Designed miniproteins, single chains, continued (3). Designs and how they scored, part 22

Each design is a single chain, and the fold is of that chain. pLDDT is the mean over its residues in the fold that is shown.

## One batch from the design tools (miniprotein)

Design m8733
Fold by ESMFold2-Fast:
Structure m8733 (fold): chain A 89 residues (1-89)
Amino acid sequence: SLEEELRREGEEAIKAAKTVSKEIEELSRKGYEAARRGVETRDLELLGQAFSLFVQGSNMALREGDYETFSEMWRAATAVFRLAMEVGS
């Protein structure tokens, strides 16, 4: 399911972020929490906030030269986007 994809990609993003910085980890945790609540409440604004948080974290990982964390954060952002498309239809 798309929710299972979000859980998997979100957890991997948080795990990767932990190896880089606490700030990126905090962004990934907030992104995952916003995404989870957005799905539960069918709130497109929360899903948009979650997408933005993962994208922000990915940009920070890229600036740190960590392409693995960048990739995992973008996978999480993509999972959020797919869920937002389903909720918004």
Scores: mean pLDDT 86

Design m8734
Fold by ESMFold2-Fast:
Structure m8734 (fold): chain A 74 residues (1-74)
Amino acid sequence: LIEKVKELAEEAKEPAIEVMVKLGMSREEAEEAAEKAAEAVIKYAEEGSEEEQEKAVKFLEEQTEAIKKMLEEL
């Protein structure tokens, strides 16, 4: 599950960066913000139970879909 959380966090970074850049953030700032968010979710999963790791996976899948939809609308 931790490996899947890391994979999903990486997949979410690019769409999130593109959304933030389109909203006027610099790419450098967007990359830093996305990296910090990914690290926070990964840390939560690494320190959490298997149930919390499954919640992190579901959260990342749902957030990635929401971010991709937002990017298409921008």
Scores: mean pLDDT 79

Design m8735
Fold by ESMFold2-Fast:
Structure m8735 (fold): chain A 94 residues (1-94)
Amino acid sequence: STTTTVNMMTSGMTHSNPRTMVNMMRNSSTNVSNPNVRRGMMSTGYMMTRVTNPRVVRRVMRGVRNSMTRSNTSSMYNGVRTTGNFVVGPVRSH
């Protein structure tokens, strides 16, 4: 059932403006108990607000989805960072 939810989010975000995409990620992150995973999702949301191309958004969401399904905090955080750097330039540097 988690896989179905992630697929629906990925599809929905592809057809939405940046504000809607950020809100969908925020809603998803609200149910995540691990603060490092939440921070990774917020960083991806920030990068997505700078993206206007649906193809790039879909690619970023694929990376996030793969990280989430591994249930690995370090993998999730690094996956989000690497995906952002690869497709849209560097993820917001500290």
Scores: mean pLDDT 47

Design m8736
Fold by ESMFold2-Fast:
Structure m8736 (fold): chain A 94 residues (1-94)
Amino acid sequence: MELEKKLDEMLAKSKVPREKIEKYLQQIADILKKKYPFLKDAKTPRETLIKFLEYLAEQVGKETAEKVLENLFKYIEQNPDKEITEEDLEKILS
């Protein structure tokens, strides 16, 4: 619930074109599904990301999950035309 609201707020205030954000969310979802099999049942990139962040909140706390979401958007804003790799995502998660 809280993480979904934060995602919506970050989507609304981002200066990056929506089409570029959607491409990043798809790339992130594809990487996460390969690494975390429990995410295979998620049908959209948004659902995949939210399920993963909720999982992180349960494991390491809500504040850490919120920081990961913030770091993902900072990366997208700094690299709007770059593709995200698994290595890039691991750096964002640390």
Scores: mean pLDDT 81

Design m8737
Fold by ESMFold2-Fast:
Structure m8737 (fold): chain A 67 residues (1-67)
Amino acid sequence: MAEEERRALEEAEERGQEAMKFVNEFLKEYEKEHGKTFEDLSEEERIELSRKIAERYQERRREEEER
C-alpha cells in the first residue's frame, strides 16, 4: 500500500469527524432557534438546510485559512 493512500484515508477520517462535529453543532443551534429538528423539516427545507450547512462549513474553512 502506498503511504499516500494511507495518509489520505487518515485525513479523510479526520475531515469526516470535524465535518460531523460542525454539522451536529449547526443542527443544535438550528433546533434552538426554530424549535424544529432536521427530521421535522420538509424535503425542500432539508435540502436547503444541507446546502446552507455546506456553504457555512466552506466559509468557516476559508476564514480559518485567512487568519
Scores: mean pLDDT 71

Design m8738
Fold by ESMFold2-Fast:
Structure m8738 (fold): chain A 97 residues (1-97)
Amino acid sequence: MENILNVLRMVAYIAAKRGMIGTAIRAIGIEIDLERGLISDDQAREELRRIMKEDFGLDDDQIEKILKGDEEVIREILKKLGLSDEEIEKALELFRG
């Protein structure tokens, strides 16, 4: 449960830094619903996969590696999305909790 919340916080941060305000709000909404027990961990994962695929253009392999905690894959994706080294380190801090 804590791992998916950390991924949601990271995604909200990245979306906000890229000006994707609608995506950031959706990620925050999923986080709130999950913390309040309104949705399951599996439901949160499915919504997060949708955001990663549709809003960030990630493939299924990249998404599964992120959800499993592969920090090197996260770092590579964030570089390709045009985040600075400073923003990447902040995103990884959120991912770690």
Scores: mean pLDDT 83

Design m8739
Fold by ESMFold2-Fast:
Structure m8739 (fold): chain A 54 residues (1-54)
Amino acid sequence: SSDKIKKKDEDYTKLAKEKYEKGEATVEELHSIGSSGGPGARYVASELATELMK
């Protein structure tokens, strides 16, 4: 259902941000989180992974 898809996307978006803020995120882990979530999680994870590569 659409509600389950939205919840999953929000959960993975939150996970990507929390991992990044804690300094625990790798580029590979962020890409994995993004690929497991919806379009919002993919966008956020990609942006955070790009920041780690700077």
Scores: mean pLDDT 80

Design m8740
Fold by ESMFold2-Fast:
Structure m8740 (fold): chain A 62 residues (1-62)
Amino acid sequence: MSPATQARLEAALAEVLGEPLSRDELIARVAEKAGVSRATATRWLTRLFEEEPARVEALRAG
């Protein structure tokens, strides 16, 4: 993934981090804000969920 795309995804996630969103809603919001496809956002968030489960729990607890 390009550094520019990564930065947009991280910024989009930061904007929604405090919201009590479902995983699917989180993916949709991140994709829209970052200007990427839902497939790209799904892939990135799936890796985050797999590699950093504690952050996923924090997002769900919201």
Scores: mean pLDDT 73

Design m8741
Fold by ESMFold2-Fast:
Structure m8741 (fold): chain A 98 residues (1-98)
Amino acid sequence: MSLAAEIFLGVTHLYFAVKKIDLSDLEKVKKALLEFIKRNPELVEEVLEEGKKSGVKVELSLDELIDLLVSGEVEQLSPDERAALLGTLIEKLLELEK
């Protein structure tokens, strides 16, 4: 159930490294994440599905979610918690496009 979330996390970190994104700059991280999400719609759909099925409720702000991703704290969570957090992050980033 958590395979798409694991792939998303790994590929996102690789994307940041290859693009040399300044992880201390929250606005650059948001822009890079949104660009990555737009370029990977199938993976995003799978992560959103895993997040919905996890049953875990996430009440963190977008900035708090990005901090967890950038710090690597998200990698210490259970697969279900990780899927829920990444799904919520994606939903909040897509809401910025409205």
Scores: mean pLDDT 79

Design m8742
Fold by ESMFold2-Fast:
Structure m8742 (fold): chain A 67 residues (1-67)
Amino acid sequence: KILYGVRKEDLDPEKMKELIEESKKLQLEILEELKPLFTPEQIEKAKEAIEEEVERILKKIDEKEKA
């Protein structure tokens, strides 16, 4: 129970959202540090990819909550 089933599907929706938000912030923070190494377009593309991924995950969490 502690090891089996302790995944995003078994976590509290709020905890899942917190993890997603933390992951997003961390990734964006890393991109900020990497700005000098990349072009603005590359950074924007990476940000968009992160935003899209987060949006998809949030939709799945929301659907589960709507049950």
Scores: mean pLDDT 72

Design m8743
Fold by ESMFold2-Fast:
Structure m8743 (fold): chain A 60 residues (1-60)
Amino acid sequence: GDKEEKEKAELLSELIELLKQLFPELTDEQIKAAVNENYGDKSIEELKEDIEKIKKLLEL
């Protein structure tokens, strides 16, 4: 892939790490499956917005 595919992969990886903090009882495989199912088809901009929202939830 090009730069956009790399950026999307990085954002999906960040989402996985954030969701692991929200759901520590779930396995890495379960989190990855959920991210791919719910976020895999999202645009880079949508992923950035979702990441920002989750970060705010973790800091509250």
Scores: mean pLDDT 80

Design m8744
Fold by ESMFold2-Fast:
Structure m8744 (fold): chain A 91 residues (1-91)
Amino acid sequence: GLARLEVYAIGPDGTVTFLGSVTMPTSEAEALLNRLPFGAVVAELLQKQLGYPPENVGQVVSADLITDPALLALYEKAPADAAVAVVLVPV
């Protein structure tokens, strides 16, 4: 099956901005998500605002955790003061 990884920027004021998505095989999406640490604040905001389960949310704390070039390009669009979250969405 396929899954979508959605990338969100969370500003210091809590504003959530959709940066884009990458579709890939579910096994690859799950492997990428598992590299990302759990971010309690970003997971709570995405659950409250968009209804995403916290277990599907990972926080990008370093560009080194992103191995997919398309996903890295979306991360690089984020403002310097924003936290970045990745959400696994089944398709």
Scores: mean pLDDT 84

Design m8745
Fold by ESMFold2-Fast:
Structure m8745 (fold): chain A 88 residues (1-88)
Amino acid sequence: YEVAKSMLSMWRSIYKLLIKKGIDVEVNEEMIKYLDKQIAELDAKIAANGDARTRAELDASLDVANKVFKEFREKEKELLEEAKKKKE
């Protein structure tokens, strides 16, 4: 879970920068809301399972990170497509 949380926190910072620059503000604000929810869920899982201290726990964290990354990329594509429809 730690790897997934670090990845999502980095992307949250990127979306904040895009909002500051006025790039796809509505989509990026929605992505931040989505990421905040996912980060909160990962924090709850870290609290329940403790920090990754073994290689096996770290490998499990990487598997979760891959799944979370796929889900957030799908959400980003969905929101970008909706924004394109609204602009046209």
Scores: mean pLDDT 70

Design m8746
Fold by ESMFold2-Fast:
Structure m8746 (fold): chain A 86 residues (1-86)
Amino acid sequence: SSVQQQIAQVAQTKARVAKLRDEGIAAIATGTLQGQMDAGSYLVGLAVTHVSSRKAAEQEEDPEVKAALTELAEASKKAIDEVTEA
């Protein structure tokens, strides 16, 4: 894939991370069992994204794509911390 296409895909995944974070925090805020279960599912998605993006960044040779993947890994980790602290 072209560098621009790869960066666009990373940007789409970053938007998904932000959505999962917001939905996870909102789920915890309900104080319900279903909310806690939903937050758990969102946390799994965030954890998979963090591990996958970190590994991809380590293997990436293009500096722009590597930077985008590193930012995605950091955003996913921050999202996990924010949901677990909610």
Scores: mean pLDDT 89

Design m8747
Fold by ESMFold2-Fast:
Formats: C-alpha cells, sequence, structure tokens
Structure m8747 (fold): chain A 90 residues (1-90)
C-alpha cells in the first residue's frame, strides 16, 4: 500500500540520516587523509544503498513525500560535505 511504502521510505531515510551523522563524526575525529578518504567512501556507499532502496519505493509514494524525503537526504549530505571540506583543508 502507499502508506506502507511511505513508512518504509521514511525508515530508510531515518537510517540514512543516522548513518551520515555517524560518518560526519568519524570525519571530525579523523587524524589522517587516509582516514578521511575511507569515511568518504563509506558515505558514498551509504548514499548509493539509500538511493537504490528509495528508487524501488518512489513509484508507490506521493511526489510531495518523495520530494520531502530527498530534500532531507540532501540536507545531511550537505552537512557531511561541509565537514569533509573542513577536514581536507587542515
Amino acid sequence: SSAAAEAEARKALEEYEKKMEELSEKIKAAKTEEEIQKVAKEAQKARDEFLEEFEKLRSKIKKEVADELIKRAHEVEDKVGEVYNEAVEK
């Protein structure tokens, strides 16, 4: 059902947001460029996995809900990107 698909999509986003927040903290704690790059690869993998799961649900949910969830995904991606940029400038 649309409601079940929406609940599944929201859960996937919440897990993705939590993962990205954890990776952001790992980047902040990183002491070497190698550690930063390793966490950046984990973030890319998490994003790819989220997009794959979300794409399967997209046809079953309302456009407004899909747009809301993608906007939230972009917000945590932007935050991780800012932390990454600050880390590589050190």
Scores: mean pLDDT 87

Design m8748
Fold by ESMFold2-Fast:
Parts: C-alpha cells; structure tokens; sequence
Structure m8748 (fold): chain A 81 residues (1-81)
C-alpha cells in the first residue's frame, strides 16, 4: 500500500470538499468527500473509494467539471494504493 498515494488522495479530497462548499447544491458532495477523508484516514480504503465515487457522481450531476476532475484524481490514487 502506498502511504504517499493515500496522503495525496486526502489532499485532493479536501480540495474537492472546499470547492464543492462554494457551489449551490454542493452540500451532498461536501458530506461524501468528508466521509471519504475520514475513511481514508482510518485506513478503510474500500469505504474511501465508495464515498469518493459517490461524491464524483454527485459533482457530475451538478455540472462542476473541476470538482469531478479532483475527485477522479483522488479515486485513481485510492485504487493505486
């Protein structure tokens, strides 16, 4: 398991959460990103991937391509860990 990949994924999840908090309707993305961060910090990568994937799907529904990109990068790192 790459600790570096997990740490970088958490940073990207935090950035996505911060961005989503500024977007109308982004509240659910914020909650899912927070759950993904908490799971990743506990070493529960399966739950982290699930919550990050759900956050990405919600960001896509909102049409925020930059938050989708951040969550996609985080998800890739969580699968590579």
Amino acid sequence: MSEENVKKAIELLREAKKRASKIPGGEEVVKLAERAIEAAERGDLESARRYAGEARAKAFELGDDETVDLLSQALELLYSA
Scores: mean pLDDT 86

Design m8749
Fold by ESMFold2-Fast:
Structure m8749 (fold): chain A 92 residues (1-92)
Amino acid sequence: MDKEIEEIIKEVLEYAKELVKKYPKVSEEELLDGLEEQIKVYLSVGATVEQIKEIVEARAKALEESNGDRNVAARAEIEKAKELGLDTSFLG
């Protein structure tokens, strides 16, 4: 793995762990499930670290509002990615 990509993944994962404090109904395990691979997908479509953080917060909020529904969370991520102007053809 490229060292720069590895550091970006680590930064986003640490951000996600801090988001659990803001969304206390969401477990760290729920929020981090499959997230590393999704970060790689977002990076591959040209997302910035800040855009990926916004997508991860959309995931956390959707998980809290849906009581852990992974399909609702995935949809929220796709909708946020579209809002940010990212190519979502790889996500649906």
Scores: mean pLDDT 81

Design m8750
Fold by ESMFold2-Fast:
Structure m8750 (fold): chain A 86 residues (1-86)
Amino acid sequence: SEEVKKIAEYIKTKKEYENLQAKADELRAQGGSEEEIQTLQDKANELKKKYDEYKKYIDSRRAEATKNWEQGKANYDALQAAKAAA
């Protein structure tokens, strides 16, 4: 499904982001060049934008599923009320 595919991409991209962030932190601790650190940070920021997009999609689908569940519950409650009135 699209949701499974988006979740897989989210997980993969988040791990890539965290790996680049860790490399930037290691270079910073070792007194590496500001240019090298900035390059890693820029790559990390681009990956963060990408996984934020995947997360927004997943969150929107989850919200829609919640609305559908709430509508189903309202329909169920209405049927139970009608049944009690009969």
Scores: mean pLDDT 83

Design m8751
Fold by ESMFold2-Fast:
Structure m8751 (fold): chain A 93 residues (1-93)
Amino acid sequence: MIAALRQAADHYLELIRENKDNPEKAALTAESLGTLLVRAVVAAGGDADEVTREAREVVEKATKLIKEGKVEEAVKVLQEFADRMLARIEALL
């Protein structure tokens, strides 16, 4: 299941890049990625309150970068977050 989640996360990151000229759509895509990762960590047995707080902070930072035209920096922040969440899920399985 981790491989499928990694592929889904990579697809969301690519959609954010493809929507660099549409900040509203890129921001909504970032929020959707955050929701996907939170649900996956909670389903694996992670702490819902902890992961929701971390996702909120990361998504807020990423959406701010997207609105500033710093899409590649936003993708990097979200990719680092996805890598941390995938590692956490792997440790819980």
Scores: mean pLDDT 86

Design m8752
Fold by ESMFold2-Fast:
Structure m8752 (fold): chain A 83 residues (1-83)
Amino acid sequence: SNEKEIAQKALEEIEKGNPKAAAEILRDYISSNATDEEKAKIVNGQLLPNRSNSFNYLSQAFTDLMGGNVEGAKVSLQKLLKE
């Protein structure tokens, strides 16, 4: 699964008013594609300088959703789709 496809699905769930479903989509992708060390950095809101801009936008969107920042997550997903 590519990052743009995942971002589109998550954004659609946000637009439907389902931010928890969006967070689950992003969590599933991160769990399948990140190391345990990277996952620890993501939950602390840290950027991963060795990963793509797209992956970092996905990770930021996930952290924002977990923190209740739905608007921030939407902005990050929209930026990812423009990569």
Scores: mean pLDDT 86

Design m8753
Fold by ESMFold2-Fast:
Structure m8753 (fold): chain A 87 residues (1-87)
Amino acid sequence: SKEEVIARIEALRERYLARTSDPLLRELLERMTAVVVEGVRADDLEGAMRRASELAHEVEDRLTPEQRALLDRFLAGLALELTEYRE
């Protein structure tokens, strides 16, 4: 169900927030999560992932390689949850 997918996405957000104290990265994780949750509620999974990727791209020049790797793993996790929901 949508609520189960949203719960898994929120759990993913909490796991990644626990791995960083950087305010910029924390804000980005929260904004990306909000966009993806909104997309799930609107049945716009493609748009949700596109908007999340756009948010990540806006600040990637301000991230360390380690922070970028964390962000890439988070984005992949979001994509996996949406793929499992569609199938």
Scores: mean pLDDT 85

Design m8754
Fold by ESMFold2-Fast:
Structure m8754 (fold): chain A 57 residues (1-57)
Amino acid sequence: KSLLEKISEIAMENIDKSVEEAAKKISEETGISLKTAKAWVEATRKDPEKTKEIADA
């Protein structure tokens, strides 16, 4: 499973949580920095349809 797909999947699973909680989960599961994970969560929430498409790929 690609890193981008995994990030998108975790972000979607944690959409009801705070940005910080979702970012921590992504950072813990993927090894990327918390700062980068927060940016991804914010981007995901701006365009959830695109993120869902990537997660389903």
Scores: mean pLDDT 74

Design m8755
Fold by ESMFold2-Fast:
Structure m8755 (fold): chain A 85 residues (1-85)
Amino acid sequence: MMSKEEMLELAENEARRLAERMGAEVIAIQVYMQESGEAVAELLGRLGDEERVIRVTLYEQPSGKLVIRGRDVTTGEEFEEVVLE
């Protein structure tokens, strides 16, 4: 079982990675655990003159695999799902 701190760190790192890939400047990041047991990172970035919000959700499956999902909340676009063994 991964610790809550490790899950929050992974979610934050993935949000930063997605922002960097987009060329967005990171303005703020909020990380928190949901009551469902999911770790969430919400990143506010600036891409040119536009503000973007990237949400990353990380959860553990019963198999012990970690699933990372990223979404651009501003556009509604989903990023590729990452599964860690």
Scores: mean pLDDT 81

Design m8756
Fold by ESMFold2-Fast:
Structure m8756 (fold): chain A 89 residues (1-89)
Amino acid sequence: MESFLKEVEMTLQPDGMLVGELEIPATEGETQVKVVRSSLGVPVAVEEKSRTPDKITYQLLARVSPEQAQAALKAPFTVELEVTVTPKP
């Protein structure tokens, strides 16, 4: 089992949603992505957007208040993720 940290910067969309993307190499084993920290402590949803034999792309989604959206315009909104890969035996 291998675990590593990834930081993703999220972008404010016109609809008030913060969106980010994480791409990781696909493996024969199980891959898990966990949110460790966000810039404003906002809950972040992680969804699998696409999968190919070579890579998995995850989409990060967070709905924020108008005040949090204004903060995201002044400083980058970042999310720290822990990626765990369990190799197939």
Scores: mean pLDDT 76

Design m8757
Fold by ESMFold2-Fast:
Structure m8757 (fold): chain A 107 residues (1-107)
Amino acid sequence: MRPLTDEEVERLTRAILRALPEASEERAELLALRVQRRKGYVLPSDLVWAHDPDKEFSEEEKAELLKRFEAALREEGLALEEVSERPPFLSHFPSDEPVYRVVRVSD
């Protein structure tokens, strides 16, 4: 996959801030850069960290964050896709956590 461009990272940062209103601009930018380095891959735990790293989130709260993130990505011309196969560089994360990928809407 072609890596996310710096312009797409900026759009991703805006989407994170819209989806996660309690996230700082610094944490949103750090998450966007992390997603870029991971070839678009993102975990629900990454969203929890960006929103509030000191708060315990229920599965329902994580689902709401994902829904908001997906909607915010669409406003920026990006999409969120669930990935069935975990890439090797994420093998040390819990296998029960679903893996998502930030992708371009136009191929």
Scores: mean pLDDT 76

Design m8758
Fold by ESMFold2-Fast:
Structure m8758 (fold): chain A 67 residues (1-67)
Amino acid sequence: SDALKAQLAELEAQKKAIDEQIAAKVKQLQQSTDPAEIAKLTAEINRLAKEKKALDAQIAALRAQLA
């Protein structure tokens, strides 16, 4: 299905964007010595990780339909 392939491509693009955001925040976290900054970055990384997990499940379900 062209619709399923398009949806898969869109979800994979969203996952890439989340992965890039997580990577950037992890780098900031590794360089930060400010407790307030560390707390904010940790909370944001945790939120993005939950979004990524949900997205991974959707991608897996669509890939199973295409197999």
Scores: mean pLDDT 89

Design m8759
Fold by ESMFold2-Fast:
Structure m8759 (fold): chain A 102 residues (1-102)
Amino acid sequence: SLEEIAEELERLAEELEREFPDDPLVQSAARLAREAARILRESVRNGPTREQILELEVILGMLRIIRGVMKLVGASSAALAKIDRVIELVDEAIALLEKELG
């Protein structure tokens, strides 16, 4: 599940980078999705840590701010839908890591 979440985050980041190359907010969201995927792959490889949960919560906060700004400036509904999916995946990953750590 964490590996599947990391793979989907990487796929969404690639789609956002390809489809919206000139949108700096979308490109920032894509970078955050890639960073979240990197943290999840590290968690799968070396075991989960409380520090990884904190890092993902910071990423989640930044993604929510980006999404809010994008909505205010009238960004593409397609871009917003993909960023909403990234947010859902990061939130799910945090819940799974918290469950594993107790």
Scores: mean pLDDT 91

Design m8760
Fold by ESMFold2-Fast:
Structure m8760 (fold): chain A 71 residues (1-71)
Amino acid sequence: APHGDPRVPAEALTRAAKAAMDALSTGDVETFREAAYQALQEALAPLGLRVTSVEVHVDGDVVQVSARAEP
């Protein structure tokens, strides 16, 4: 697999989305946010990045996750 691929954050988002879908099945938005935060931290920490904030916005059938990270 390619290393240094900018898709590494995308894979973290994919894992966060799966965890979020599982959390949404329980109707708990806070669990959704925590799952997204953990997935992003796990994927970005090896790159020397730390997630400083995670925001979750639900717009009808669309879920948006916004995050900030720093070295």
Scores: mean pLDDT 68

Design m8761
Fold by ESMFold2-Fast:
Structure m8761 (fold): chain A 77 residues (1-77)
Amino acid sequence: MARKLIEEGKYEEAAKEAEKQLEKDPKNREAYILLVTALMRAGKGAKAAQVLQRAEELGLDVSDILYEVNKEIAASS
């Protein structure tokens, strides 16, 4: 549902749904991609940076996440 909310321009709702996914699985790579994408589209760059830092502290590949986020943003342009 988070991806569909991003497509509808409902970035705050999309971020909330992605956060619910992370509550169930804190290392869910796809949920981080959706959350960061939604926050960046909402203009919440500072919060997006905090989410990326949390992903790095949990051992996820932040460069990989950023690559996928940039692809999602480009595809939505």
Scores: mean pLDDT 81

Design m8762
Fold by ESMFold2-Fast:
Structure m8762 (fold): chain A 90 residues (1-90)
Amino acid sequence: DAEERIASFLEQAIARARTTRGAPLPQEEVDALIAEAEARLRRMVATAPVPQRIVDLFRELLAVVRRRRDQVAADLLREAIRFIEEVLGL
């Protein structure tokens, strides 16, 4: 089930981003990444039926990235975008 695969990935990514500290990133770099991720989420929702559970988990990951501002959280967000697009065939 695509929804369960994506939800499981996002829950693990959120947990890792909260518990693992990476090298700090500049605020400008984090803001740019979040803006791109939000644009990608809007595109996903516009092009495919995305369950609200997935949207909520993705938004939670964005909030963690905004708070942590480190390389690990940023990389997990990039991996999440790639994984969701791959699973949805986008």
Scores: mean pLDDT 88

Design m8763
Fold by ESMFold2-Fast:
Structure m8763 (fold): chain A 65 residues (1-65)
Amino acid sequence: MTAEEIVERAKELLSKAKTAEEISKAGQEAVRLAEESGLSPEELEKAKNEIDGLGARQASALGLK
């Protein structure tokens, strides 16, 4: 799985999250997929940063802390 595919999966998982706990779980699952996908350290860092940004954006969209 590519870094781009992992980010798209993260978007899908996070868009379904409606609570802070669900956002955290979705983000953790996406990071797990990134870590298991054999990405380079640079690709993994970029994927983690994108996943973190997506989680923050979803929390803001839902009015969460």
Scores: mean pLDDT 80

Design m8764
Fold by ESMFold2-Fast:
Structure m8764 (fold): chain A 100 residues (1-100)
Amino acid sequence: ASTSKTEDLKLKKGESATISLSVTVAGGTTLTVTVKVEGDVEVKVTLYLDGKLLTTKILKGGESVSASVVAAGGTHTISAKVKNLGEDGTVKVTITASQD
């Protein structure tokens, strides 16, 4: 199954916002988290699963970052922290969680 959440973030230079998504998985399932950004600003995306760092990457218009983990059964929280590295602007951020 796949679940996604999209938000438009209006961010000042150096400002950060966090988007969170809850996902329920079967135990031993590979959970793949993808974050896509769209817009004219360069952002640093940091991905967390249950508060644990998965990955970080600098992204700009149309780029994405993915991380995969084998998750325990139950409900998990995915968080993407998005920091604006450019001038004030708007960025559209989509988090997608998929299970294999």
Scores: mean pLDDT 85

Design m8765
Fold by ESMFold2-Fast:
Structure m8765 (fold): chain A 66 residues (1-66)
Amino acid sequence: MSEAEKLEEEIKALLEELRENQNDPAKVREIVAKINEKIDELNKIDSERAKQMQDKLDAVLQEIAE
């Protein structure tokens, strides 16, 4: 598995964690910060995959904002 694939899987796991904790604003902020750090790491390796992960994060945030 490549480093980019590992980061992608870590980001996907954090996105699921974000959905599970959507009713806790403090946890949401903490998880979003972790996702952003992983996206920044991914962007140094593969900017297109990082953009895809950013789009997924934005979609989840819109979904949970109601």
Scores: mean pLDDT 83

Design m8766
Fold by ESMFold2-Fast:
Structure m8766 (fold): chain A 94 residues (1-94)
Amino acid sequence: MEELLEEAKKKAEEGFTPEEREEAERAFRELRRIYAERARELGEEEMAERIERIEPTNKALATATFLIEYFGDAEAFREAIERALAREREEEAA
């Protein structure tokens, strides 16, 4: 909701505490992996390489945390991507 977006903006500007940063870096690494894999599946190797080179800046960490909270967790986000891929393959086969 709006509160998650405001929290993410604040974290991007002010930074994280050490405990928050550890959790945020975990979320960031998981999302970076998921997005890079998705880009490769679409044949977008250059995009995948760009995603893998994203540094864990406060803005990147805040964005990753927001996305994980929005989807409930990293696994829910991954399931959403897998579901989208299955749908695209179904449409191509039809």
Scores: mean pLDDT 70

Design m8767
Fold by ESMFold2-Fast:
Structure m8767 (fold): chain A 73 residues (1-73)
Amino acid sequence: MEELRALESASPEEAAATLARAAAAGGATPEEVALVAAATRAEKETGEAPVPADPETQERLLRGIGAVRRAAE
């Protein structure tokens, strides 16, 4: 999928929007979509993937990432 490759050079806003759309298309909940967008933006801005402090938020983020991967299939 061309869109996933483009994320490596995209702006934080563009990367967050692209992954948020993919997560929604893959069946993520609005909360999971928001977490994916926030994590992607933070990673692009800092160069480091954020790790949620609480296990519940981490699981929701992982479900959102799973939805992105499902949409890419």
Scores: mean pLDDT 71

